# Ledger of designs, part 43: designed miniproteins, single chains, continued (5)

Each design is a single chain, and the fold is of that chain. pLDDT is the mean over its residues in the fold that is shown.

## One batch from the design tools (miniprotein)

Design m17476
Fold by ESMFold2-Fast:
Structure m17476 (fold): chain A 64 residues (1-64)
Amino acid sequence: STTEAVQQTLDALASVAPLLSEAARRALEELIRKNPVPSPQDLAAAARAAGASEAAVRALEEAM
């Protein structure tokens, strides 16, 4: 369901938040605000564009 997908995305973001820069966290929060169920690749692309480390991007992909 959409509600479950939204919660899963938020839980994934919360689990990797300590690994994310403030810029990367804000970029992901903005993406989720506009599209609550973004694909893992869209989240990874947004994180990379905001300067997130590969370790953080990998953790985000694994949390989804």
Scores: mean pLDDT 76

Design m17477
Fold by ESMFold2-Fast:
Structure m17477 (fold): chain A 85 residues (1-85)
Amino acid sequence: IKGTLKLQFRTSLGETRYLTVNIDANSVEEAGKQIAQALLDYEKQTGLGILVDTLKLVSSNLSDDLANKILDEAKKNYKEMVRSL
C-alpha cells in the first residue's frame, strides 16, 4: 500500500488541525501504525494533544474503503501506543 491521507482532527485545546501522512506499507495494519506514529510525532513536535476519536478522512489517493480501514487501524494503534507511555 502506497499513498497519501489528509486527515482532520481536534486538539485538546478545541482547535481543528490537518495532517497529511504519506504511507508506504505492506498491510492495512502497518499503514495504520504509520499514521499512529505520525500523530504521536505531531504531539511531540507541537505539544498539542490529539483527540483521536475526532480523526476524520479529508482526502486520499487511495480508495475510500481502503483509506477508512487504515484510519480505523490508526485509531486503534494510537490508543495502544498511548497506553504504553
Scores: mean pLDDT 80

Design m17478
Fold by ESMFold2-Fast:
Structure m17478 (fold): chain A 118 residues (1-118)
Amino acid sequence: MKERLQEELERLVAQLESLDKESQELAKESLINIMEGQIALLEDLGASPELLARLRELLEKMKNAKTIREVVEHLLEATRLIYREVEGLSEEEAEIKALEGTVALLRQILATLERQKS
């Protein structure tokens, strides 16, 4: 299961990297907006200041990333951290859930970018 999720993630990242720079920038902005929204929601739900600080650090790394691959890597780390610290999942379960969520999110972004061409 984990290997198939990692292969699917790599395929989706490669597909994003094959797009023009405008589409890659739109994907980056979409991922940043989603992460900003997630941090705001967690803050409203009373997440620890330490967790929020770590997530904001990863958000800044996403904003400063020069490639869509680097954006996805920082998002994956942030999502893994949320599953471990908020949901109380084991490191292995958090990894699988983060991969599943990131794969689903990248599929939605790619579908949205395709629709913008209509």
Scores: mean pLDDT 86

Design m17479
Fold by ESMFold2-Fast:
Structure m17479 (fold): chain A 76 residues (1-76)
Amino acid sequence: SDELIEKVAERTGLSKEETRRLLEGLRNKEIDFSGIPRNPYSPEDSDGEKAGIVARELYKIDPEYYEKEFGPLPPE
């Protein structure tokens, strides 16, 4: 939902539009962050690194929604 996107964006420092784009890429299996360690957000991060940050923060807010939409969270 838009509210979840806003909460994730606030927690990560990414824009709402960037957060939505990354979540759509994850949902469509176009972005993979498996094996990418948890790091603080940087504007120079790859889409995979940004997606990992977004996914982990969404999982903290609503793990049931995350697992329903994206499957299990990959290990670090």
Scores: mean pLDDT 77

Design m17480
Fold by ESMFold2-Fast:
Structure m17480 (fold): chain A 73 residues (1-73)
Amino acid sequence: MSEEEKRLEVLKAMQPYADQGQQAEEQGDEVTAWQYYLQASTVAYEKAKELGLEELAKEAEEARKYAEEKLAA
């Protein structure tokens, strides 16, 4: 499997949660949006680690921390 195919697998895994987050954001529900973004980044992190995508896993971890900070505020 190529690196680009692996990246696409991460995107496919996280996309449903990212889409739900965007929909919640469009409806003005920022808390629900960040909860979905947290789920999306968590799924992306786990899948990236599974596939050995170290850099993408780090980016997903940073996104997860950011979403956690937004939910704590």
Scores: mean pLDDT 84

Design m17481
Fold by ESMFold2-Fast:
Structure m17481 (fold): chain A 65 residues (1-65)
Amino acid sequence: SLEEKIKKLALEGGIGESGAETIALSGTRAKEAGAGEEAKKNAYEELSKYTSEEMAKKIGELIGE
């Protein structure tokens, strides 16, 4: 599922399990609501503060696809 893919990528990026679950749930819900493009931008801006820019971008792209 998309949620599992986001969670796995967040964990690989060094984000803790609780944070990874929150990101995966939020990203999946945003996409279901038709806000995937906006969620992609927000994920990049928010996650770049806590993980590498490269990983934040990968997570954002996964949410926005």
Scores: mean pLDDT 75

Design m17482
Fold by ESMFold2-Fast:
Structure m17482 (fold): chain A 84 residues (1-84)
Amino acid sequence: GQAIIQQLQAEREALRQELATTPNPSTQQGLRLALQAAEQGTAQAVIDMLQQLYDQVKASTNASQEEIEEAEKQLEKMIEEIKK
């Protein structure tokens, strides 16, 4: 319904702001993919994309433990935002 559309628009803006402030190239690539999913228009697609991004960051040989933990926290925050 209308609430889901407004939520996806807010999520798109949040992802755009995150992309603008994030210096890490792997995180930037992931956020671009999440933005694309948000633009394609389902909350579930955004959630699935964010989960896949976390898995990619976790599997990265160049990701620090701190970067993995920050990605997990950000993912949980974004999923919670989408679910309300």
Scores: mean pLDDT 66

Design m17483
Fold by ESMFold2-Fast:
Structure m17483 (fold): chain A 92 residues (1-92)
Amino acid sequence: KEAEILNELVRRFYEYVRKLKEAGKTDEIEKLVKGLEPFAEKGDARAQAMLGVAYYELGEYEKAIEWYKKALDINPDLTFVKELLKEAEEKL
């Protein structure tokens, strides 16, 4: 299913961004935000989920929650994004 592929891509992106954060490369994460934002605003659920991940690692939990919810509104079967949403809500 398409949702299974998107879940795997978001999971790999999450691992990548987490490693950038661990390496202190927050400026690279900010570049990812700028690169993803135009696609996310046009309704790309993948870009919305990835933008949520980037905001989460920057500590912007409220923005992460907003983008995860938008991704789930388009594709409710994104189970990994549901897990990330719960994790972000626990940070508030």
Scores: mean pLDDT 86

Design m17484
Fold by ESMFold2-Fast:
Structure m17484 (fold): chain A 88 residues (1-88)
Amino acid sequence: MPEADLDFPDLSPVINRAVRRASVYYPSKLDLIEAVARTTEEFLKEKNLSEAYAQSIIEGAIMEAHRLKLKTPEEVEELVRKTLEKNS
């Protein structure tokens, strides 16, 4: 997906950059990408973690969602939360 199509102005620049990068290699529906971005931001805020973790989490989650052929934002959100909790 072209990077110009992805912009969540309410999210941090780091998160926006990570989703644009991942979407070049793992094209997904916008709603799924948004679910990954927002769930990651919420988790980092809740656990008081650095934005430096956002890129790897977002890229990994988008790749895994694409591999598993997930179709709904809810499925993606559950995948992200489960993965982050195991690595916390």
Scores: mean pLDDT 71

Design m17485
Fold by ESMFold2-Fast:
Structure m17485 (fold): chain A 96 residues (1-96)
Amino acid sequence: MAEEFERKFEELLEKGAPLEELKKLLREAAEAEIAADPAQAAAIRRSLEYALLVLEAEATGDYEAFIERLLELLREAGASEEELAEFERALRERIA
């Protein structure tokens, strides 16, 4: 993310901004980054999706939805079912 967007995101977090405002900023930052480097669009979109999942989990406390969505994202990125199973186990152990 551009330094300008990172600083703005931190300011919004410190102010306790609504989840939707934080999501909007992350999406705008990703769009600007894609416009600057279209060849990295897939990687940037993946990073955005991950960041949105983390933000939603922190805001809602719904770590089950977070784990499910993260595993879907990793599967789309080409992770094997064995890798996904090990990763889920590690995440659940870390949270518990």
Scores: mean pLDDT 74

Design m17486
Fold by ESMFold2-Fast:
Structure m17486 (fold): chain A 75 residues (1-75)
Amino acid sequence: AEAAAGERGQKYAEVVAAALRGMTQGPDSARAAIRAKAEELGLPDEVADNVFAAVERQLAIDKEEGREFAPPAPP
């Protein structure tokens, strides 16, 4: 069970890493990279689409919330 959970996490981590690399070149590149990695790992397109949507949603939330954008106040 633990080993199976680790394998699942590893596959998702690789798809997320591909998405983040693609995002530096734009959302279309991210989507293509996710699909290529999902195909390599034998994951269905539905999983790739869900990962892409989750990454986009998280980035949008981070931008809107601005939680880590401001540096500490100057001395």
Scores: mean pLDDT 65

Design m17487
Fold by ESMFold2-Fast:
Structure m17487 (fold): chain A 82 residues (1-82)
Amino acid sequence: EEKKEGLEGAIRMFVTLADAMDARDQAFRQAEAEIEKLKKETGISDEEYEKLLENVRSQLDADAQATIDAKRAEIRAEEEKK
């Protein structure tokens, strides 16, 4: 039944979302550590440090959203296959 298939599709989507979020969090942690080292080595200001962290977070959020949107588009294309 499509109802059961729809539920399985939703579960697959949630797994994809969780994986994308975990990957984003790991990438942010890695970037944060590298920016912290840069601050210590180059003497970058606290203001610049915070801006770099915000830029990295925004980029990772955009990358994660693009991954999610691409997967949603694939699922919708399968659903709306005419």
Scores: mean pLDDT 71

Design m17488
Fold by ESMFold2-Fast:
Structure m17488 (fold): chain A 92 residues (1-92)
Amino acid sequence: MVEEEIEKVRKLLEEKGRTRLGELVAEYGRALEELRRALREKDWAAVLEQAERLAALLDELLKVSPEEDRATLRAMRATAERIAAEARERLA
């Protein structure tokens, strides 16, 4: 997934989750910003850490999210897992 799509989905989660999923959405947003910084700096150890954190947060979001958002959240989780795998390969 491209960075534009990740940003758009982050905004959607923040808007939908503010009242019910607020804590998870806020933590997800923070982890996503840290991932973006690590990617820009090519700090692959930090990329791995934040990508794994995002995947765990997305698992929690999937448990409490409306059905309509689940496909988007699953796509985001697959992206986070793929980023983590790439970071592991670059660290090897």
Scores: mean pLDDT 76

Design m17489
Fold by ESMFold2-Fast:
Structure m17489 (fold): chain A 67 residues (1-67)
Amino acid sequence: DIVEKLMTILKMSEEEAQNVAKTIEEIAEESGKKEEIYEKLLKMLKEGVSASEINQWLVDLSKELKK
């Protein structure tokens, strides 16, 4: 589902979308905040943010969870 949204909305390749989905799954598992993370992602997609901005957000989110 999320892979499909990333491909259709952000025009990501299947490989890129799968990598993003995997990163979200790993972060969600570590944080226990799966619902919040997915809601934020869907809001960003609805607002038309770029793939680069979403990737940066995921990197920042991963760093915050480690510290």
Scores: mean pLDDT 76

Design m17490
Fold by ESMFold2-Fast:
Structure m17490 (fold): chain A 73 residues (1-73)
Amino acid sequence: SIEEKIEEALKLIGKGQEAYAKKKYKEALEYYRKALEVLKSIDLSKLSEEDREAVEEVIRDAEEVIKELEKEL
């Protein structure tokens, strides 16, 4: 389900944040990339406006973290 995909992506982001805190930047990058792949597989047209905006914000935040990690690695 869409809800399960959102939960999976958030768990991956959590693992990415933990890796980042431990300065394991390459591992953090891999988790954020996996999360982004899951999020981009969601059909946003099936979500409420509020939920769509929330998912789009998480996507933008994840893309920004990925760009920062790629520049520093």
Scores: mean pLDDT 86

Design m17491
Fold by ESMFold2-Fast:
Structure m17491 (fold): chain A 88 residues (1-88)
Amino acid sequence: SNTPEDKKKKLIEAILTYAIYEVAREFGLDVGPAGERGYEEAKKLIKTEKEKEIAKEVRDIFAKTLATDPTPENLEKALEEMKKIAEE
């Protein structure tokens, strides 16, 4: 459906997808054709200055975690923080 709630969920998913795949690409990881399509579609959904700022904050959290100590516990904590910021 095209409800405001569904649009918000799509935007949150787009921000998370963008952040994860942007960092994966920066680290030289191959995300495959499906991941590349998801990344490009996510970028199309992030349009406003506020949405871009939120996406950058979410990306930076994931990048910091991967650069410092990418343990399963720290990755889980990073994903929870990323979701919290994306919901703003």
Scores: mean pLDDT 77

Design m17492
Fold by ESMFold2-Fast:
Structure m17492 (fold): chain A 93 residues (1-93)
Amino acid sequence: IEELLKKALEAIRKGDVLGAEEYIVELLKLLLPDPSKRDELVRALSEILAEARKNLPEKVAKELEEGLFRFLEPIDPELAEEVRRRAEELLKS
């Protein structure tokens, strides 16, 4: 789902938070119901959150992250934890 990931990253780099949220929702619709796509979803969401932390104002990036995890934690808390860890690792570089 490289095309949706690239579009989300482009939206974030342009400061288009609403556009980024639309691409995140499409990624979730396509990948979340399919257990075989779990690693792809974790990678895509982690890269999006890391890009948001680098390019958006801190408050906006935090609100995007909190919104995503508020959605994910009731559905799949282990996936949410893995996304958090991978995003943090990407920010350490």
Scores: mean pLDDT 82

Design m17493
Fold by ESMFold2-Fast:
Structure m17493 (fold): chain A 81 residues (1-81)
Amino acid sequence: MDEEARELMERAEELLERAEKLAQEADSPSPLIEEAIRYARQARLTAEFALKEKDERARESSIEMARLYIARAEELIEQAE
């Protein structure tokens, strides 16, 4: 369980770095890239919260939510590329 939350944090950080790089390379502000950054940040925070959560049900919900945020960030990055 702790390994899963840590892996999600690492994936979210990688997506955040990728989205921020795309933002730097863009000639103008992209709503898709900005939304991807927001979802990647939210995924990282949610996965971090799961590591601190003592209630198993709440932890599982946070892990599931982090996965959904990661999937959304990945979709937005793919659309922006």
Scores: mean pLDDT 81

Design m17494
Fold by ESMFold2-Fast:
Structure m17494 (fold): chain A 65 residues (1-65)
Amino acid sequence: MELSEEQKKALKEGAKIAEEEVVRAVNAGTPLSPEEARRRGYEIGGKVAGMSPEEAEAAAKDGIA
């Protein structure tokens, strides 16, 4: 996938937000599974970048997120 610098930045920012939610869930005593954490990251990162979760996953495979 060809992504703009802004989209790459948005995906990285979304990943940070997803990590914060995972940490919050652990602190609340409701830890997420690795699969749930990954899905959460694609949902958040994709939304921030203006793309679908499937597009965000494809971008992650390109080493961008």
Scores: mean pLDDT 69

Design m17495
Fold by ESMFold2-Fast:
Structure m17495 (fold): chain A 63 residues (1-63)
Amino acid sequence: MLSVEELASLYANSPTGIERRLAEKELKERGEEAIKVLEKFANDPSLSSRSRERAKKLLEELK
């Protein structure tokens, strides 16, 4: 099983829509732990703008 950090990375950075959807489902099931990791990803300046926006969008859905 992937960690919350690995799931968040997969969701933000994976080139395949299937992997992103699976990571999204698992992150939604992790709840509060996923929220904390997604907040870090949404504010990480080393990530691409698209990766940060993906993290922000999912974060809004979980809050």
Scores: mean pLDDT 80

Design m17496
Fold by ESMFold2-Fast:
Structure m17496 (fold): chain A 109 residues (1-109)
Amino acid sequence: NEVEKRIKELEEHQKKNEDEFIEDLKKVANSEPKNKDQALTREEAEAMLKAYEQGAAVRDLQRVRVAILNGVSEEEIIAWIERTNDPERAAILKEYLRFLLKLHEEANK
């Protein structure tokens, strides 16, 4: 079944990318503070790792961060989280969202 084989290859590729992303987060979380132009801060990496260990999907963690960086409102991000996740994962992602918003607010003061 060529369709099933292609789906499995895409799932394996996605898992590899997710594993590499988690390894990169661990490196950032254990690194010294870097320039203001760093794409991901140590505090953001620690928050993402914590949410991931609690059961959040890597894709959802990335989407929440990108939405914040693009100026999407907290209300719109919460509505997306609640629509796309079960209540347990939604609660994890909302805590992660609140933490990232606090970090970004502190950085802009």
Scores: mean pLDDT 73

Design m17497
Fold by ESMFold2-Fast:
Structure m17497 (fold): chain A 110 residues (1-110)
Amino acid sequence: MKAKVEATADNGGSSSSDEAPQGERAVATATLKSGAKVTIEVEVDEGEIHATVHLSEDNGKVGLSARVEAKGGKGKVTITFEDPDGTKYSVTLEYEDGKVTATVSGPSLP
């Protein structure tokens, strides 16, 4: 099974996608309009999906990460990151058959 990942910023930021063979890591990055960056790393081994999500802000001062492990089928996980000043970022991961699709949302100015 190939690892596939797609990361999309939800408000006009940038998006990317990647794929890798089984046992290798696919990496996709979405950049929000705020300059905040979310990197999703996905590896598939024997039908088990390992996803690591990294958040960094435009100023480089905040780095947060979360890991998700899933086996078989399909699923959906939402991860919320909150920085020390109360700014919230949301990453929704949807996985099916070795593919992870990530939708990234962050603060938008009114």
Scores: mean pLDDT 72

Design m17498
Fold by ESMFold2-Fast:
Structure m17498 (fold): chain A 80 residues (1-80)
Amino acid sequence: GSEMDAARQRVLDSIEKVIDKLEKEGKITPEERERLLELARRRLDEATTASQLTAASIEVIGEILDVIYYKKKGLKPPVP
């Protein structure tokens, strides 16, 4: 419904802003940005309730943090 579509878009826009900032700051590569955005879209598209959308957003943020952490440690970052 339009309510869920609007909520999903707001969450996605917020995540995209975070990912864009991380690329601009040199913390992730353009390829990592593209993969994280694709992951975010897939995870958020699966959410049908506000609680599921919240859980999906937390999971996506966790994946972003893992990529940054492994990159900082010189380890292979997780792939979707």
Scores: mean pLDDT 79

Design m17499
Fold by ESMFold2-Fast:
Structure m17499 (fold): chain A 61 residues (1-61)
Amino acid sequence: MTELEKKLYEFVKEYLLSKGIPEELADKIARYLVDHFFVDSVEQGKKVLDIALDRLLELFG
């Protein structure tokens, strides 16, 4: 992972954990999102991920 991808991964994982998602599932979701979303900065990634995570969390529960 690049440095930006690592920061996005950490942000997504921490956010999911704060929403009560189990660590193993949060890890898988965070890796999947970082691997499939092309972002140039953490700020842009956070905005895109916020929308994407909201929709994904609705699907997962």
Scores: mean pLDDT 69

Design m17500
Fold by ESMFold2-Fast:
Structure m17500 (fold): chain A 68 residues (1-68)
Amino acid sequence: METLRVHLEISDEDDPEDFVAVARDLIAAGRAAGKRVELHVTVLSSGNPEAEKAGRRAAEEIRAAQAA
């Protein structure tokens, strides 16, 4: 089975919800094409702990969607 590999990096300047939406679309499109989808999500360190927390929440949601 062919694998679609995508690395997503979430910074404090990004909207984490947009990354969740894009990740869900990538998972759906990859599966429809008969591929195994592997998303690697990294939350970039910043001077903003609240932004990092939001990014980590989005990363967990993306991983949950991929596992389903």
Scores: mean pLDDT 79

Design m17501
Fold by ESMFold2-Fast:
Structure m17501 (fold): chain A 92 residues (1-92)
Amino acid sequence: AEEAARRGAEEALRGGLQAVKEGEGMGVLKGTAGAIAGIGGLAQVEFVGGSGGAGEAAEGGGEAAVRGGVGEGRREGERGLEAGRRAREAGG
């Protein structure tokens, strides 16, 4: 569960950053939100020692990256979303 949450947060961060790189207008804003959520998820795993909040952050960040991304950013966002979802399911 914790590894899945960390992976999801990392993928959300990468997807968000790629969405910012690829994005136009609104895509940049949504990609930024995804990257911030990914950072928050990683911080929860590394500093708070839990997967529940990190899983939620990864799922939300992945969704934002999917909406903002075009191509690679969207794919990474999708992987983050799925990893976050699996982490939440493992915890609940």
Scores: mean pLDDT 66

Design m17502
Fold by ESMFold2-Fast:
Structure m17502 (fold): chain A 78 residues (1-78)
Amino acid sequence: NVIKEISNLINEGKYDEAIEKLVELLLSEDPELRKLAAEMLKVLRREEAIEPLEEILKTSKDEETKKAAEEVLAAIRR
């Protein structure tokens, strides 16, 4: 259960590792996993997510993935 693994990393204060896994899920072919990753990143609101999310906006050609990244960035940046 990848979500439980990510939750454990967050509880341990391993935010870099948690964000890396959440970004991988945001790029998933499964729309439910993408939605879950976006919501977790929004709740987490960590600055460490900014650079990988901006990279998604530069490199992704998928509009749904870019929209999710933009929404998360807006939540982090206030």
Scores: mean pLDDT 83

Design m17503
Fold by ESMFold2-Fast:
Structure m17503 (fold): chain A 96 residues (1-96)
Amino acid sequence: DELDELLQKAVEYARLYRETNDRDALIQMLKYLLLALALVAEQYGWKEIAEELRELARNVSQLDLDRVQALINPLSEAILEKDEEKAREILAELKG
């Protein structure tokens, strides 16, 4: 399904980043992780959060990549735990 395809792409680019330390591979990995989280949020009915995640995914190269890397796991946890308030707080931090 679409979620599996997005996660597979994230894993592929994570492998490339691990092998090369290429900034573009990191950007693509973070993009696909954010898109996967957007799909999960959309399935919960969190349409606004899903759209914000898609916007971040489109603009990953313009973000602070160290900040995105630090916050991606807490964001994933908040979304998987269905903690909408925590997800919104972390998204605000990612936007600066």
Scores: mean pLDDT 88

Design m17504
Fold by ESMFold2-Fast:
Structure m17504 (fold): chain A 94 residues (1-94)
Amino acid sequence: MKKEEEEQKRLEEKKKEEEQKKVAADRKEALLAATEDLAEYYEKKSPKVILEGKEKFAKGAEEEAEKNPEHREYILEAKEEGERLLTELAEKKE
């Protein structure tokens, strides 16, 4: 019983961890790519438009984090990076 219970727990734990890691990595990469696209789009825009874009991006990331709590950490990392890039663009343009 103990041996079967340990093997079952390990198999379930490994599958869940691997699946969660894959989904988290894929989401983080997609959010980072979207962040780069946003930065390029806003590079020629006014500071006001850049700040509005930053707010929309942050809100979207928070909504995704709420829908997928297991991936919240990676989503928030991408949010911070996006906010940083857009803030730098707005400051550069004044």
Scores: mean pLDDT 73

Design m17505
Fold by ESMFold2-Fast:
Structure m17505 (fold): chain A 73 residues (1-73)
Amino acid sequence: SELDKKIIEAITEIRKKVNAELQKLHDEYEEKMKGKTPDEKKRIRAEYDRKAQEVIEKGHQELKSKVDEIKKE
């Protein structure tokens, strides 16, 4: 199960990276939301949602590529 260990490590590493990026985006989002009008808040939320989706999608692609590389070994 050396292969299984490498896959688990890859998943753990990428999840930590994605979670850190999402936390950073959330902190930026909360700061941007302060003192804004309802219309400005909707715009800021839409930008946050888009950026969060990008981080998640990139994380999924990175994980897939890394798992495929491990399996090829």
Scores: mean pLDDT 87

Design m17506
Fold by ESMFold2-Fast:
Structure m17506 (fold): chain A 66 residues (1-66)
Amino acid sequence: MTNAELASAAAFRLGASPEEVARLAGYLHENYSGAPMSTVVRAAAKFLGLDEKKLREAVREVQAAW
């Protein structure tokens, strides 16, 4: 999984709709492809109006499920 895919999956776990997740995934792919996780999480949190700390914690949960 890419950092963008992990952040999108984490946003879904925090209650983002499938439409919001699809918009986020496109946004991160276009603007943050290859960016480090800290940058991707900050951008995703700002894009959806989510708490950055909660999104970072959700990313760790998604990674731990691998």
Scores: mean pLDDT 83

Design m17507
Fold by ESMFold2-Fast:
Structure m17507 (fold): chain A 73 residues (1-73)
Amino acid sequence: MSGEELFNKYTAGMFSIGGPSGIFPDLSDLGKRFSKEEVLDMLRNGIPGTNFPSFKGKFSDEELEALADFLMK
């Protein structure tokens, strides 16, 4: 699955669990502010003080890498 597909899956999942669009952080902003290694750590462990959850158990390491690569454009 591509990073774009993973981003869309994340967005659809957050919408489906009853949140309106915008209650989750903008993932595309992460690649502008942080390194790929930091983004990968955030994806694995979540972001403290935000609604951004850990994806470690939800996505494979390869899928997390693809999502981080997409965000680092």
Scores: mean pLDDT 63

Design m17508
Fold by ESMFold2-Fast:
Order: structure tokens, then sequence, then C-alpha cells
Structure m17508 (fold): chain A 74 residues (1-74)
């Protein structure tokens, strides 16, 4: 099989989400969400964001900012 660009973009999105949630910065998380929505399916990005937030214990404000970014990036 050739390189699956969609799978690569999904992996990059997950890395970006993890970075945003570890930074504990809602403004940065919102910008990351907006950019992630351009490279992967928005609903899939939201599912990854919720899983990462739960795993790393991210504040609700950071998760909500990221989800707002995805909605803006649609």
Amino acid sequence: MGIDEEAVNEALAIIAIVSAFKGNDPEYAKKVGEKVAKIVDPELAKEHARSVAERYGAPEEVLEAFLEGIEKGK
C-alpha cells in the first residue's frame, strides 16, 4: 500500500492535541482545534480530544476551547 496521508494527518492531529492539553492553555488549544479541523474529520478530532483530555486530566476549559476551535475550523 502507498502512504496513507489521512492516517498520517490523524497521527499528527493526535500529537498536536496532546501538546495542547499538556500546555494547559485554552487560547492555544482553540488555535490547535481550528487547525486540526482542516486536516482530519472534525467529529473524529473531537473524539480524540475527549480521550486525550480524560487521559491527561486536562481542565474542562482547555477541552471546551479546543472543541470551539474545531467548530470554528469547520
Scores: mean pLDDT 78

Design m17509
Fold by ESMFold2-Fast:
Structure m17509 (fold): chain A 74 residues (1-74)
Amino acid sequence: SERVERLRQEAEKLKEEADKLIKENAPGGKITEVIQRLARIAREFLELGEVDLAREVLDYITEIVKKYRELMKK
């Protein structure tokens, strides 16, 4: 599906952006914005029946939230 491929490419780009923001210790608001965009992509995958692709995106969100939370514990 063309829509599935577009969403996969957008998700990969957002993952790269999130990794860069974490590495650069960017403000939490920027990290939150990328997480929200990834969550919307996961929802669209679910609406298209692409459960495995949605799970991969949600797993990634879980990992970056954990990383961000550990950084905030100080």
Scores: mean pLDDT 83

Design m17510
Fold by ESMFold2-Fast:
Structure m17510 (fold): chain A 96 residues (1-96)
Amino acid sequence: SSFLSYTDPLTAMRRGLEESGLTVEKSARLERDGLVGAGVVARRPDGRRLIVATVVRDGLAEASVVEDVDTGERRSTAPATAEAAALLEELLARLR
């Protein structure tokens, strides 16, 4: 409650994907040591699924990934910290 404009990363992610015409089928949220991990499994109108996950600190992304479930194609940012990388992998394990 330190920021009046704060939006929870999972709420922001779900809203953005739903506004883009995707269906959120599964979600996970983890919080640890000032890090917030948020991830979803989302389905496109064509039936293809993707995993979207991010780890944020103070509203700034420290690790993120988008993975196509059907092809295994993965697009990720380099993690800012080892802690953010570890939380991202825990988050992905819950979504798989």
Scores: mean pLDDT 80

